# Designs tried in a protein design run: designed miniproteins, single chains, continued (2). Part 56

Each design is a single chain, and the fold is of that chain. pLDDT is the mean over its residues in the fold that is shown.

## One batch from the design tools (miniprotein)

Design m5924
Fold by ESMFold2-Fast:
Structure m5924 (fold): chain A 64 residues (1-64)
Amino acid sequence: SNVSQQGDNAATNLQNLNNSTTQSQQDQQQQNLVSSLTSLSDAYDDNGFPVSSQLVLDQANQVG
């Protein structure tokens, strides 16, 4: 499903952020994580999960 694909993307970006060793890498991976979390929020909303969508959007706002 689109939710699964976007969830996998967000999980991958979180791992990449956690593995970042320089400020430049951290900044880039933080932006990537925010983008994927926003996409995951949209996917939850499109599939009828508004509470999950809002929770993920709140997480994106905390990261960025």
Scores: mean pLDDT 86

Design m5925
Fold by ESMFold2-Fast:
Structure m5925 (fold): chain A 61 residues (1-61)
Amino acid sequence: MAGAVAIAELAREVAAAPRPGDTAEALLERAGLASPEHRAEFRAAAGVDPFDLVQAVLDGA
């Protein structure tokens, strides 16, 4: 998926249904960004690692 769409989907997944036990890996897997290839593509498009982005949101909760 396009980087902007992937960012929106990740943010939406975390915001819509966060759980205390959820890990960044689990949320990335639900968003379809678990593979290193997809994560590299996301990083190239968005300038941030999707794992770091999701982890920061979880840490802020």
Scores: mean pLDDT 66

Design m5926
Fold by ESMFold2-Fast:
Structure m5926 (fold): chain A 100 residues (1-100)
Amino acid sequence: MKLEEELKKDPKNLKAYNELIKKYAEEGKLEKAEEAAKKGLENGLKWTKETLNTLIKGYADAGKLDKAAEVEKFGREHGVEPDLETGSIIAFAHIRKWLS
């Protein structure tokens, strides 16, 4: 994939990590999206709220609420504070699960 080749040239390109994470999440490849996000941290970059919300929304939309909670906790432990948007994604996912 083009974004993976870009990251091989510049592993500290936060924007390329965010683009790759979004692409994998849109394709339903949530484990790969999470792996790309963690690789960004390994290269000394911090997650953004955008990265956190993308992963949480992906897992929540897939019905994997336990995974969404794990990602939120991991983000908090690495300096990303969830915002109102993050809380709304999780709350609506729980509501959808109970309506099913």
Scores: mean pLDDT 74

Design m5927
Fold by ESMFold2-Fast:
Structure m5927 (fold): chain A 75 residues (1-75)
Amino acid sequence: MPLEVLSEDEIIEILKALGFSERTARRVAELLMKDPNITPEELAEATGLSRSQAQRALLAVSEAATKKILEKLKE
């Protein structure tokens, strides 16, 4: 699965680069490692983020995972 190519630490660094606090980034990474199919609504409820912030976090992690897979296969 695309998400499995990212370590928890890589997810944390991606989220911190987006302006999330380390505490929030760690919580999001923990939840994503436990359930890669977590919805923005579930993530927002678990972390206290707004739905739009949760969507941005999930999109950024998904995009980074996909890019890493594509680069590894083509480069």
Scores: mean pLDDT 78

Design m5928
Fold by ESMFold2-Fast:
Structure m5928 (fold): chain A 62 residues (1-62)
Amino acid sequence: ADELVARAREAAEALLAAASGSADDLHAQMVTVSEVLREAAGDPEALAAVRAILEETFARMS
């Protein structure tokens, strides 16, 4: 759980950075985020934490 949360925060920061760059960079980071979510799918606690991080990240991009 803690490792997945750490990876989710890293992916969220990379996604925010990519949002200011090229569409290709944004796409690559979105793929990374989807992989973290897939790994968290078997753990409801980890999935909830990852979802919260992504929702906060998307709010910061708007």
Scores: mean pLDDT 75

Design m5929
Fold by ESMFold2-Fast:
Structure m5929 (fold): chain A 68 residues (1-68)
Amino acid sequence: AVLVVTFKSAEDGERALVEVQVVHDVKILSAKQLDETTFEVEFANEEDAEKAKEFLKKQPSVLSVEIV
């Protein structure tokens, strides 16, 4: 399962993706930076992607989160 996430800054994105892996025990298979603030993140399964989406959408540094 894949999420596309847009952050307010690249630093916010890097921090949030580390936090999601550590705090929520989700496995990121790949992370591709599409532009300075937008990341395409692949998860091992849909459950991990949903956990990540629920966490990220509550962060003030996140502008959008989409499952693709």
Scores: mean pLDDT 80

Design m5930
Fold by ESMFold2-Fast:
Structure m5930 (fold): chain A 91 residues (1-91)
Amino acid sequence: SEREELEREAILMLASLGVAEMLLYVLLKEAKKKGDEEKAKEIEEKLEELQRIAERLQALLDDPNASNEEIKEALREAERLLEEVREWAKK
């Protein structure tokens, strides 16, 4: 069913967000060690965004009343943020 496919996609997305959080945490430690306060702040803001969308996706998966459209919207937001983090990390 569409719901089962969306649940699988959400689980895979949560795993991807977790990997991105681990990478950002390593980069945050490096930025703080170098005294790069601006970069540290930017990384902390990205971590907060990742944690927020991960919490939203998890809440939707745990809610039997959540619509397929709500899950699709959260997945689109998560995909966009993950791509932004990937592009940002290349710099």
Scores: mean pLDDT 86

Design m5931
Fold by ESMFold2-Fast:
Structure m5931 (fold): chain A 98 residues (1-98)
Amino acid sequence: MVIIPNTRNRLSEEEIEKARRIVTEYLKKQGIEDVTEELVDRIVEFINDNYPSAPVDLEEFVREVVDRILELARQLSKEPKVTSADLLKALDILESGR
């Protein structure tokens, strides 16, 4: 059994699982059919790393982050339909823009 570090950032394990579900369902509602586990994991990690110190609703924050990623991905996409690859590129840019 691996020792779990006491540093879990802002989200609990249950909140991470909830965020993962919200991200997956929200992306599907936006017409992203190729939602991969890698994409969901990376978005949830970004949410966890950037979760505000002020009390905010988890679902609203997840939607705001996903909307930001989608907006950037739409600017990068060569097609009218956004793909998982476009979302991963958008996330890389957001992570680099510290």
Scores: mean pLDDT 74

Design m5932
Fold by ESMFold2-Fast:
Structure m5932 (fold): chain A 102 residues (1-102)
Amino acid sequence: MISDMQSQIQRDPNNSSTYLSLGHYYRHILRDYDSSIRYYTQAIRLDPNNSVAWTLLGQSYDLQGRYDDSIRYYRRAIDLDPDNQAARDWLQQSVQRLQQSL
């Protein structure tokens, strides 16, 4: 729950997983993509090798229609973990959406 996540940040502001959970909450429950981007970005600052976190950041940009940004972050996720199928699938979809916008 969000109150539990906020309490965790107060206790340990360097906990990357708590910021991922907040990003997920803002993205899926509140549909607040700007806030989800901020929390996923903080998670990545604390753990820059987390391929899943880069994928989640990309998805939040994708949901805002910011395909150039989402493509960049999906590529970063794939560079960190070539077996990250979610990043590969989302990259393919974002490239198609960008091409349709041109």
Scores: mean pLDDT 83

Design m5933
Fold by ESMFold2-Fast:
Structure m5933 (fold): chain A 62 residues (1-62)
Amino acid sequence: MQTVGTVTITIHSPASGEDITITYTGPLQEAQDFRDRMERELATTSLPVTIQYEVSNDVVVE
């Protein structure tokens, strides 16, 4: 069984009324690296941002 991480980033734009959602799913280490990078980058912006992180076993649909 493969452990995966899922990172969901929602950027709220009150000025335009648009929401941008970015989802990344990958190996645990890659997902953690992606989350850390995005948290660092988004901390520099003034936009309201929601970051969610989830760890789960890989679900193979065949």
Scores: mean pLDDT 72

Design m5934
Fold by ESMFold2-Fast:
Structure m5934 (fold): chain A 75 residues (1-75)
Amino acid sequence: GAFDDAIARIAAQPRDADGTYTISQITQAIRQSGMSSRDRNIVRQQIVSRLDADGTATAAQIRNAVRQARQIINS
């Protein structure tokens, strides 16, 4: 589905040495996932709320954010 496609696209992006992704990489991958603009905004907000102080997120944080966004959208 579109959420799984978003996770796969983020995972395909290059990582920093620490194994993290920037908000710009995440936003680009989500935009390419085929989700609606509403769903993309909810996913982005959940990821942004989980960013580390340096503005990056781990793969685990991204998966948790997408899971939470899916729950919000389906509620």
Scores: mean pLDDT 75

Design m5935
Fold by ESMFold2-Fast:
Structure m5935 (fold): chain A 74 residues (1-74)
Amino acid sequence: AEVEALLDRFRALVYEIAKTIYGLDEATAQALADQARAELAAAYAAGELTPEQLRTHIKRIEETYEKYKAYLEK
């Protein structure tokens, strides 16, 4: 349950980054977000990441995205 929530959070971040930073269309942004979630889920299933490492990584991406979003909305 916790890992699925983290994967969903990562998908939402990839979608927002694709739309906001890269200016991609809706269909492309959704496809990239789905693909990124699937790849991260596969890495976790392969034992490459712990739930704690996954949480820390997602938090760092969120903090970086919020910083860049602030520059774009300036």
Scores: mean pLDDT 80

Design m5936
Fold by ESMFold2-Fast:
Structure m5936 (fold): chain A 95 residues (1-95)
Amino acid sequence: SLAEAEEELRKAVKKLIDTLMDPNASEEEKQKAIEELKELFTRLVKRLGEQAVFLLTRQLEEAVKENLDKLSDEALQRLDALGKELAELAKELLA
């Protein structure tokens, strides 16, 4: 359902942001969080179409805004790159 998708996405976004903010998180843990979000997003785009894109964009923007003072420049660059990659992935999946 849409509500279940929104909750799954919220948890994945929170895990990613928490991992990127953790100075003790390994590169492997950061990459795993990114890949988990990409995999979930791919499944949601296939099921919900553009609605999944809207939900992710909103949740990522709010999560970054809420944590802006806590996110390093490296973390912000990774999130920007991820956002662009997910936008391109969505275009391919929706074409």
Scores: mean pLDDT 86

Design m5937
Fold by ESMFold2-Fast:
Structure m5937 (fold): chain A 91 residues (1-91)
Amino acid sequence: SSVTRVSTTGTGTVTATATPAASDQRMTVVLKDESGKVLAVRSADGGPVTAEVTLAPGGERTIIADFYESSPLMGIDRLVATETIVLTLTP
């Protein structure tokens, strides 16, 4: 099974990492805001994939991290995890 992790910094950076269990598994990480706007997309084969976004200060922010197992042969992304991150960033 794939391993997913999200971390945040005091400077308002959100980092989402997906690590596949299989060396040939492609992973895709998508970071979105609360409106569903895509902020970052990263994909890689067989190793850790990290997507990162830095948020402007100005109150509460919601980031949604979607993690996919990607099948390039079939053109299909299978959603394996979703994490919601709420940050309050002081101006």
Scores: mean pLDDT 78

Design m5938
Fold by ESMFold2-Fast:
Structure m5938 (fold): chain A 89 residues (1-89)
Amino acid sequence: SEIMEEMEKVFEELEKAYEELKKAIEEGDEEAAKEAYKKMLELYKKLVELAKKVPDDKEEVLRAIGLVLRAIGLLFEAELLLKKNGIKV
């Protein structure tokens, strides 16, 4: 569905934001790391809102749940990485 295609695109952008966060930390750019994390949070919010609009189709619902769970995992990894580097968000 169009909603699932949009969710996949938002998830890909969230993965890109996580890669930018890792790069910013590697380069010692605390402000860029904070901006990348903020972007991840906004993309996660968009993903959750799209998930609410998924048709009541079992396969699409399970796919949407999977994307949201993976997004939560990336946010958790990002928060741990920020904490290990003394960056408060």
Scores: mean pLDDT 89

Design m5939
Fold by ESMFold2-Fast:
Structure m5939 (fold): chain A 61 residues (1-61)
Amino acid sequence: SALEQALRELRRAGEAMSRSSGEAKRKGQGYLNKAGGALSAGDYEKAAEYAKQAVRAAEAR
């Protein structure tokens, strides 16, 4: 389901954030906050998209 996908992507984003620091972590946190907002609004596809962006931001250098 879309909810299950969003929750999986949020878990991956949390893991990526735990391994990041500095600007990458700050940018990733911004996307995670947006993902949380989308999840609360029931927009599971948008939540998954923001969570994926959080992973990319956290892993960027």
Scores: mean pLDDT 84

Design m5940
Fold by ESMFold2-Fast:
Structure m5940 (fold): chain A 55 residues (1-55)
Amino acid sequence: MTPEEARRLGLEAALAAGSAEGAAAEGKRVSDQMPDEEASRAANLGGAGGAALVA
C-alpha cells in the first residue's frame, strides 16, 4: 500500500461512517428494547476491564 492508497481507503472509510448513521438509527431502535445504560456499561466493563486484564 502506498500512502496515496491509504488516503483513498481512509476516504472510503469516512463515507462508510456517514452510512453508519442510518444503521445506528435502526440499531438504536432495537437496543432501546434493552436497558441502554446496562448495555453501555457492559460494553465498557468488557472493553476496559477485559483489555486491562488481558493486557
Scores: mean pLDDT 54

Design m5941
Fold by ESMFold2-Fast:
Structure m5941 (fold): chain A 96 residues (1-96)
Amino acid sequence: APASAEEILRKEEEEIEELRRRFEELDELEREAAEFVLKLLEEGVAAPEAIRRAAEKFGIPLSPKEKIAESARKFAEVLREVDPERAAHLEKLAEE
């Protein structure tokens, strides 16, 4: 089936939109960090790595919520069929 690339893009967009909705609940400083995460995701940085970079830049420990780990695992699930090495890396990042 030639739909894998289109499905990967769709799932990535779903995770970005889900993160945007959750970021609406954050305070002003955390929201700025969230916007930085979204920019990194658009530049091709993996979700857990983008979240960590934003937290370091703004000096804010973005809550290590199950939802962040779930998003990372969901992204890894998509990549597992296409790039198993990259998927394994994301899974390890989500298990922290």
Scores: mean pLDDT 60

Design m5942
Fold by ESMFold2-Fast:
Structure m5942 (fold): chain A 65 residues (1-65)
Amino acid sequence: MKKVALVADRDLERARRVGEELAKKYGFDDYLALQTDDVEEVLAKARELEEEKGYRVVIHLLEPE
C-alpha cells in the first residue's frame, strides 16, 4: 500500500515545499500538493486516491497566517 501525504494550501509552492519535507521526514512514498482552501475538495481528492488508487492518504492542511 502506497502512503501519500496530501498537502493543501492556497499557495501551491508552499504546499509543495511542505509536502516534500513531510514525505522525507516521515517516510511517505510520495506527496501531492493541492491549491485549495476548500476542505470538501481536499476530502474528495483523498477519497479518490484511497478508493481508486489504493493509497493510504494523510491529509495536512496548512493554517492561514
Scores: mean pLDDT 78

Design m5943
Fold by ESMFold2-Fast:
Structure m5943 (fold): chain A 80 residues (1-80)
Amino acid sequence: SEEGRELIDLMLEILRELLEENPDAETIPVQEVKDRLREEAIRRGLSEEDIEEMLELLDSMVTSETLSTAALRAMIERSS
């Protein structure tokens, strides 16, 4: 849906910001990504339902407690 695309775009924007803030990191904790997504979504005035949908989308894409920064960069590059 159009709403789902907007949430994915926001998620990718936040992932890009996290990579820029952690240029020497090899991994980023999934919890840090979730915390940043929630914080930014609240700042932008998103509903609790939209925040929950974003977190569910992230959880559907990852099964580990940490994300490889190399994998995140590849994901962002493919979306560009």
Scores: mean pLDDT 75

Design m5944
Fold by ESMFold2-Fast:
Structure m5944 (fold): chain A 85 residues (1-85)
Amino acid sequence: MEEMLPKIVKAAEYLSKDREKNLKEIAEALNVSVSKVERIYQIMVRISTLIENGDVEEAIKIYNSLSEEEKELLEKVIDYIEKKL
C-alpha cells in the first residue's frame, strides 16, 4: 500500500505534462476507453494532493475505497508509465 503512494504521485505528474496525448496512448495500450483512464488520472491527482498536504491516511482510505477494477486499472497505468521512464 504505502509503496504505491509514491508511484501514484509520479504517475500523476507524468500524465499532467501532456495529459491529452498520454491519456490516449495509455487507453490504446491497455485497450480501455479514454474516459476510464481519465477517471483513474483524477483519482491519482486526488491521492497525490492528499499526500502533498500530509493527509496520507485519507489517501490510503481513498485507494482502499476503489473498486477491484479501478485498482487493477490504476496499477496497469502505473506499470505502463514506469516502463516508459
Scores: mean pLDDT 82

Design m5945
Fold by ESMFold2-Fast:
Parts: C-alpha cells; structure tokens; sequence
Structure m5945 (fold): chain A 72 residues (1-72)
C-alpha cells in the first residue's frame, strides 16, 4: 500500500480537526488541500474544499466534505 497516501489521509484528518477547533483557517485549509491532492483528489476539488475550510461561514461544510473523502 502507498504509505505516503496513508500519511496524507491522517494529516488531512488532523488538519480538519484543528480547523473545527478554531486554528488558523487559511493555514488548515491549505494543509487539507495539499493532503487531499497527495491522496489523489483532483487539484480543483481539493482547492475548493480547502477554500471552504478557510472561510468561517463554510468551515463546517468544507470539513464535512474533507472527512467524507478521508473516511472513505
């Protein structure tokens, strides 16, 4: 199995948890984007999810989308 993708999955989960706890949303959104790309998610979709996490009004929606990809 691809160990790099497994590490990226765990990093995405941790970054989403940090965003939900009120960590720097732009930083955590960027970490989620990069982790999703490493997992094989398209650049466009990963960026859209990261942007949603970076916005306080859409943070929970972006987090739910990222967690659905991580938990699959």
Amino acid sequence: MDRIKEIARENARTAVEAALRGADLKFTGALVEQSLVTMGVSKERAQAIGDRIADPETREEGAAEALALVEE
Scores: mean pLDDT 81

Design m5946
Fold by ESMFold2-Fast:
Structure m5946 (fold): chain A 75 residues (1-75)
Amino acid sequence: MEEEAKKKELKEREEKAKKKLLESMDDWVKNSSNPELAKKLKELAEKAIKEGKSISEILDLLQELLEEELKKKAE
């Protein structure tokens, strides 16, 4: 069993996922009913990618920000 090969494949998959995430966020910013929130999420994702965070960590950060914004809108 080649653990190293699986780890490399996972890393390449993460890099592709990060790129796809940013592209999807660009489209969402342009087409969103709330472009301000979409821009904040994109900025957070870009910062996390630059800091070398995993796709899982990036998604967790995006979820936290989204939950905070939804909570602020709750009456």
Scores: mean pLDDT 75

Design m5947
Fold by ESMFold2-Fast:
Structure m5947 (fold): chain A 74 residues (1-74)
Amino acid sequence: SSELEALVREARRALDAGDLARAAALLEQIITLMEQQGYPQRLIDGARAALALLRQGHEAAARVFLAELEKLLA
């Protein structure tokens, strides 16, 4: 979905800017949209795990997850 692609790009830009709070808020929106659109549970679970780590200040999992999701959407 073009909306999901836009949210992924915005979340990645937030991470690059060091804005973890914005990245977390965008990842919450990504999770909600994936749930609404019936994405596989494994991807939703991966996003939730990345969000939990991001809320603790650990961004690596979120960076990897968003990069992989962007490739799947292309």
Scores: mean pLDDT 88

Design m5948
Fold by ESMFold2-Fast:
Structure m5948 (fold): chain A 98 residues (1-98)
Amino acid sequence: SMEEKIRRLEEEARRAEEEFRKEIEESKRITKEREELLKEGKKKAEELKKKSEEEAKKAEKETKERVRELILEEASEGVEAIGAASTALSYRREARRL
């Protein structure tokens, strides 16, 4: 009967609509999961960036302090070396007065 053919087509259409609805729901879920992963990835990237900036600032501070210490040490050693040389020259001058 034509009525049975119409009923079968209506049932097939209904099943296709249900399958399409399920696919849309699955797609929405995947999109939401992707958005959450992207948010987590962005947060981790920001945290890593902050850590790298903090480490760079610490390295810069430590390098500046070390350079300052080295300059101060070299300046102190230079003054001591000049003092020792001056003393040696004074002893040589007294020995020459004989």
Scores: mean pLDDT 77

Design m5949
Fold by ESMFold2-Fast:
Structure m5949 (fold): chain A 78 residues (1-78)
Amino acid sequence: GAVLPVESVESSGNGSVLTLAEPAPASLRIGDRVEIRDRATGEVVAEARVTFVRGRTVEIDVVLPEEHHTDLELVLPA
């Protein structure tokens, strides 16, 4: 699937709010499974489901640890 750079992460209740560097593609839908990867290492930080998508904003059902709020990318389903 496509890979999208993440500019910022905010914790929101039981999930995280991701602001992408570019708008999410129209193919990304609520309920889709995504991976959050560290861009420097390529390691998967979390697997999550999309709970909201609009423009550059994507919400996921996983709370990302504070140490994993930089140099992230969102990997979309194929």
Scores: mean pLDDT 81

Design m5950
Fold by ESMFold2-Fast:
Structure m5950 (fold): chain A 113 residues (1-113)
Amino acid sequence: MTTVTSPASVTAPEGGTAVLTATASKGEIASVTWYQQRPGEAPVPIAFNGGRIPGAAPPRVRGGVSGNTATLTLSDLRPEDTAVYYAKVTALDLETKTFTETSWGAGTTLTVV
């Protein structure tokens, strides 16, 4: 079973940059979807693999995937970026050439100060 590990919390200044990570315990990341959940709101998908989802996320949001690690970079941080961010990950087992079960990270709380 693949586990997805992320920092529990990140604090960053307004106008700064936050980098959130999700690391798969096995294989290489085949797909990652990043979800943003603002206080009192439902989670919204904002990024898929290396790209933001147009209409859901502003251009200051970027994705990245390298091996077993996915990154979500939020630049020019604003108070509205304060949210819990979840990574939904499917990894490729390079030995068997099969996809792992889809796994969710526990979420990273981003606080913009």
Scores: mean pLDDT 81

Design m5951
Fold by ESMFold2-Fast:
Structure m5951 (fold): chain A 81 residues (1-81)
Amino acid sequence: LVELQQRIYEAEPERVEEWAKENEKLLEEISKQPPEKQIEFLEELVERLFRLAEELGVPREELEAARAEAEAQLEKLRAQA
């Protein structure tokens, strides 16, 4: 997931900065919510990131691999909440 974010940023830094600004409120909410609620906002943030990656032409195979990794990480967070 982090590697996907880095690739997107290197390709289209201005678009990534715009996306970050659009999602600034969501990012702030994640930090303020209890763990159970944070997971819901993280799931939304991940979906928005994947939509951006699709817009920027990231291959489907890389998106599928990154999505599986994100789901595994979210399951670990749910187990800890």
Scores: mean pLDDT 73

Design m5952
Fold by ESMFold2-Fast:
Structure m5952 (fold): chain A 73 residues (1-73)
Amino acid sequence: AVDPRDTEPVEPVPFVPGRTYTAREIVGMLWDKIPSYATLRVVGDTGINISGPFSSIGRARDLLNELKKKLAE
């Protein structure tokens, strides 16, 4: 990314079934699973923006989809 990140990373949040999660908490849960070339940015309370090389974006998106499925269970 051209611009540096000015905000501190969100603390890792453990997965708890039945809990409502914010976009920031989801980013925190995925932080260790995100490829180093991809960046996640929280946009508002529910939006997540993914940027980086094509392959890294695809992998990050797949991880997000897997997390959404687990949250729906």
Scores: mean pLDDT 57

Design m5953
Fold by ESMFold2-Fast:
Structure m5953 (fold): chain A 88 residues (1-88)
Amino acid sequence: SERDKALLETVERHLQGLRELLDKMREAIAAGKTDEAEKLYTLARSVLGYLETLIEELMKSPDPEIQEKAKRYREEVERLRAELDALR
């Protein structure tokens, strides 16, 4: 559906944003910028929570292709969560 397509596009945009936040956090840590790293962590946690909400919504789709994409996005989100937690 058009709604499911819009949700998929939103999830992909926020996943890319989360990857960029993790990269910035790694750069801040490497540079010894602890305050910047902490702010980036807080922002990344917020994006992560929003992504989880969007993925749960996609998983309600009756379309098995959308459900499979949502499952893959969930796996990516869990991987990124683990990476984020490892950077603390």
Scores: mean pLDDT 88

Design m5954
Fold by ESMFold2-Fast:
Structure m5954 (fold): chain A 90 residues (1-90)
Amino acid sequence: SLEEKLKKLEEEKKQLLELIEKEGLPEEVKELAERAFELLKEIEKLLNQPKTKENEEKIKKKQKEALELIVEMAKLLAEHYGTEITITYS
């Protein structure tokens, strides 16, 4: 059900945010993660609505925004862990 999908996303978001805090990752990673999960919840709600052209366009736009946020998180993670590797081998 939609309710079960939204609950699973909330649980996954909470686990990711706890991991980000535990690992000492930048606050920007936490903010991007929160926004990405908000978009995923909005997409799930739209997918549960009638398949109209307008709703399909809204879904595509939100999917693109979520992907862009994920890419930015991946860049920040690569920079954070890359720096730690450099320090270890220096």
Scores: mean pLDDT 81

Design m5955
Fold by ESMFold2-Fast:
Structure m5955 (fold): chain A 90 residues (1-90)
Amino acid sequence: MMAEMEKLNELGLEAAREIAKRKYSDEETNQVIKIVNRAMLIGMEGLGKKVSQEKVDQLLDLMEEIVEAIRAGDIEAAEKKVDEMEELLA
């Protein structure tokens, strides 16, 4: 649990670093910040609920994919990955 929480926080910081590079317009920056905040909330909720290890691994993989999508400038892919995280906890 602690290691997974630390990993989630590290991924959130990586996402923030990509946003901080200012490669996005103001509108895109706002959208990406909302995506990251949503992903962090879902990740924290999933880890806090003590979901199965399989679901924990999937949540962390999806968070990593969100960071990669943000780095690539693919905001639509990042949004889709957040939706997948939400469905995983339903």
Scores: mean pLDDT 81

Design m5956
Fold by ESMFold2-Fast:
Structure m5956 (fold): chain A 86 residues (1-86)
Amino acid sequence: STILEDLARLDEEAAAASPTAQKLIQIVKDFVEGKMTAEEAAEKIVELYKELYPEEMTEEKYEELKKKIKEELKKLKELIEEEKKR
């Protein structure tokens, strides 16, 4: 599957990537493998964004970004499940 192949390539790139990129890839992988809920994954991703851009991350932006990431993660999981049926 294209999405799973892209995730495998990201895992390989993570070996040479920044610590932040490695953490992001691990969160997405754990979510896809069912080890983490969309809520937990979204929260961890937003915390990484806050670490990179602390001055831009207001409480309101934090909640908005968390909601958007959660929705995108749910869509990603649906696409992966749809590919498994093919």
Scores: mean pLDDT 72

Design m5957
Fold by ESMFold2-Fast:
Structure m5957 (fold): chain A 82 residues (1-82)
Amino acid sequence: MQELVRELGERVIGKPLSEAIEIVLNDERLPVEKVEVKVPEEYLDKPVADVRLETRDGKNYLLLMINVDGKLTVGAEFLLKE
């Protein structure tokens, strides 16, 4: 998973959040169960600054981070079946 997250980072960092979401959803190696956009629609054109993996309650989440006024903010969250 960590290696897959690093590879994904190379593909999505610098791309608009909306395009990055589509890239994640179309990656057959990432079994996405659910996606949730965590920012207002006007931030969908902001470039992805980071990609993170987070484990909560035994579940893995992929986070696409954007920079909002110098602060890394979760732009989108993907629940993974791993």
Scores: mean pLDDT 82

Design m5958
Fold by ESMFold2-Fast:
Structure m5958 (fold): chain A 70 residues (1-70)
Amino acid sequence: SMSESFESLTRSTEDGARANVEAGRIEDAEHLVEIVYETLKKLSPKYEAAKKGAERTKEVLEEVKKQKEK
């Protein structure tokens, strides 16, 4: 289903961001999360699962951005 697809995408994005941050690839992590966040945000008015995914990816994006300030 579309909801399962959005949840899977969100989870994969969180895992990918974490792996890139742990490897010191902060810019790659930011770029990955930013693309997914913008996509889910655009779809959020139509799909509740996309809205939840956008909220999660926004939190991840803010956390990744904090790593760049260190």
Scores: mean pLDDT 84

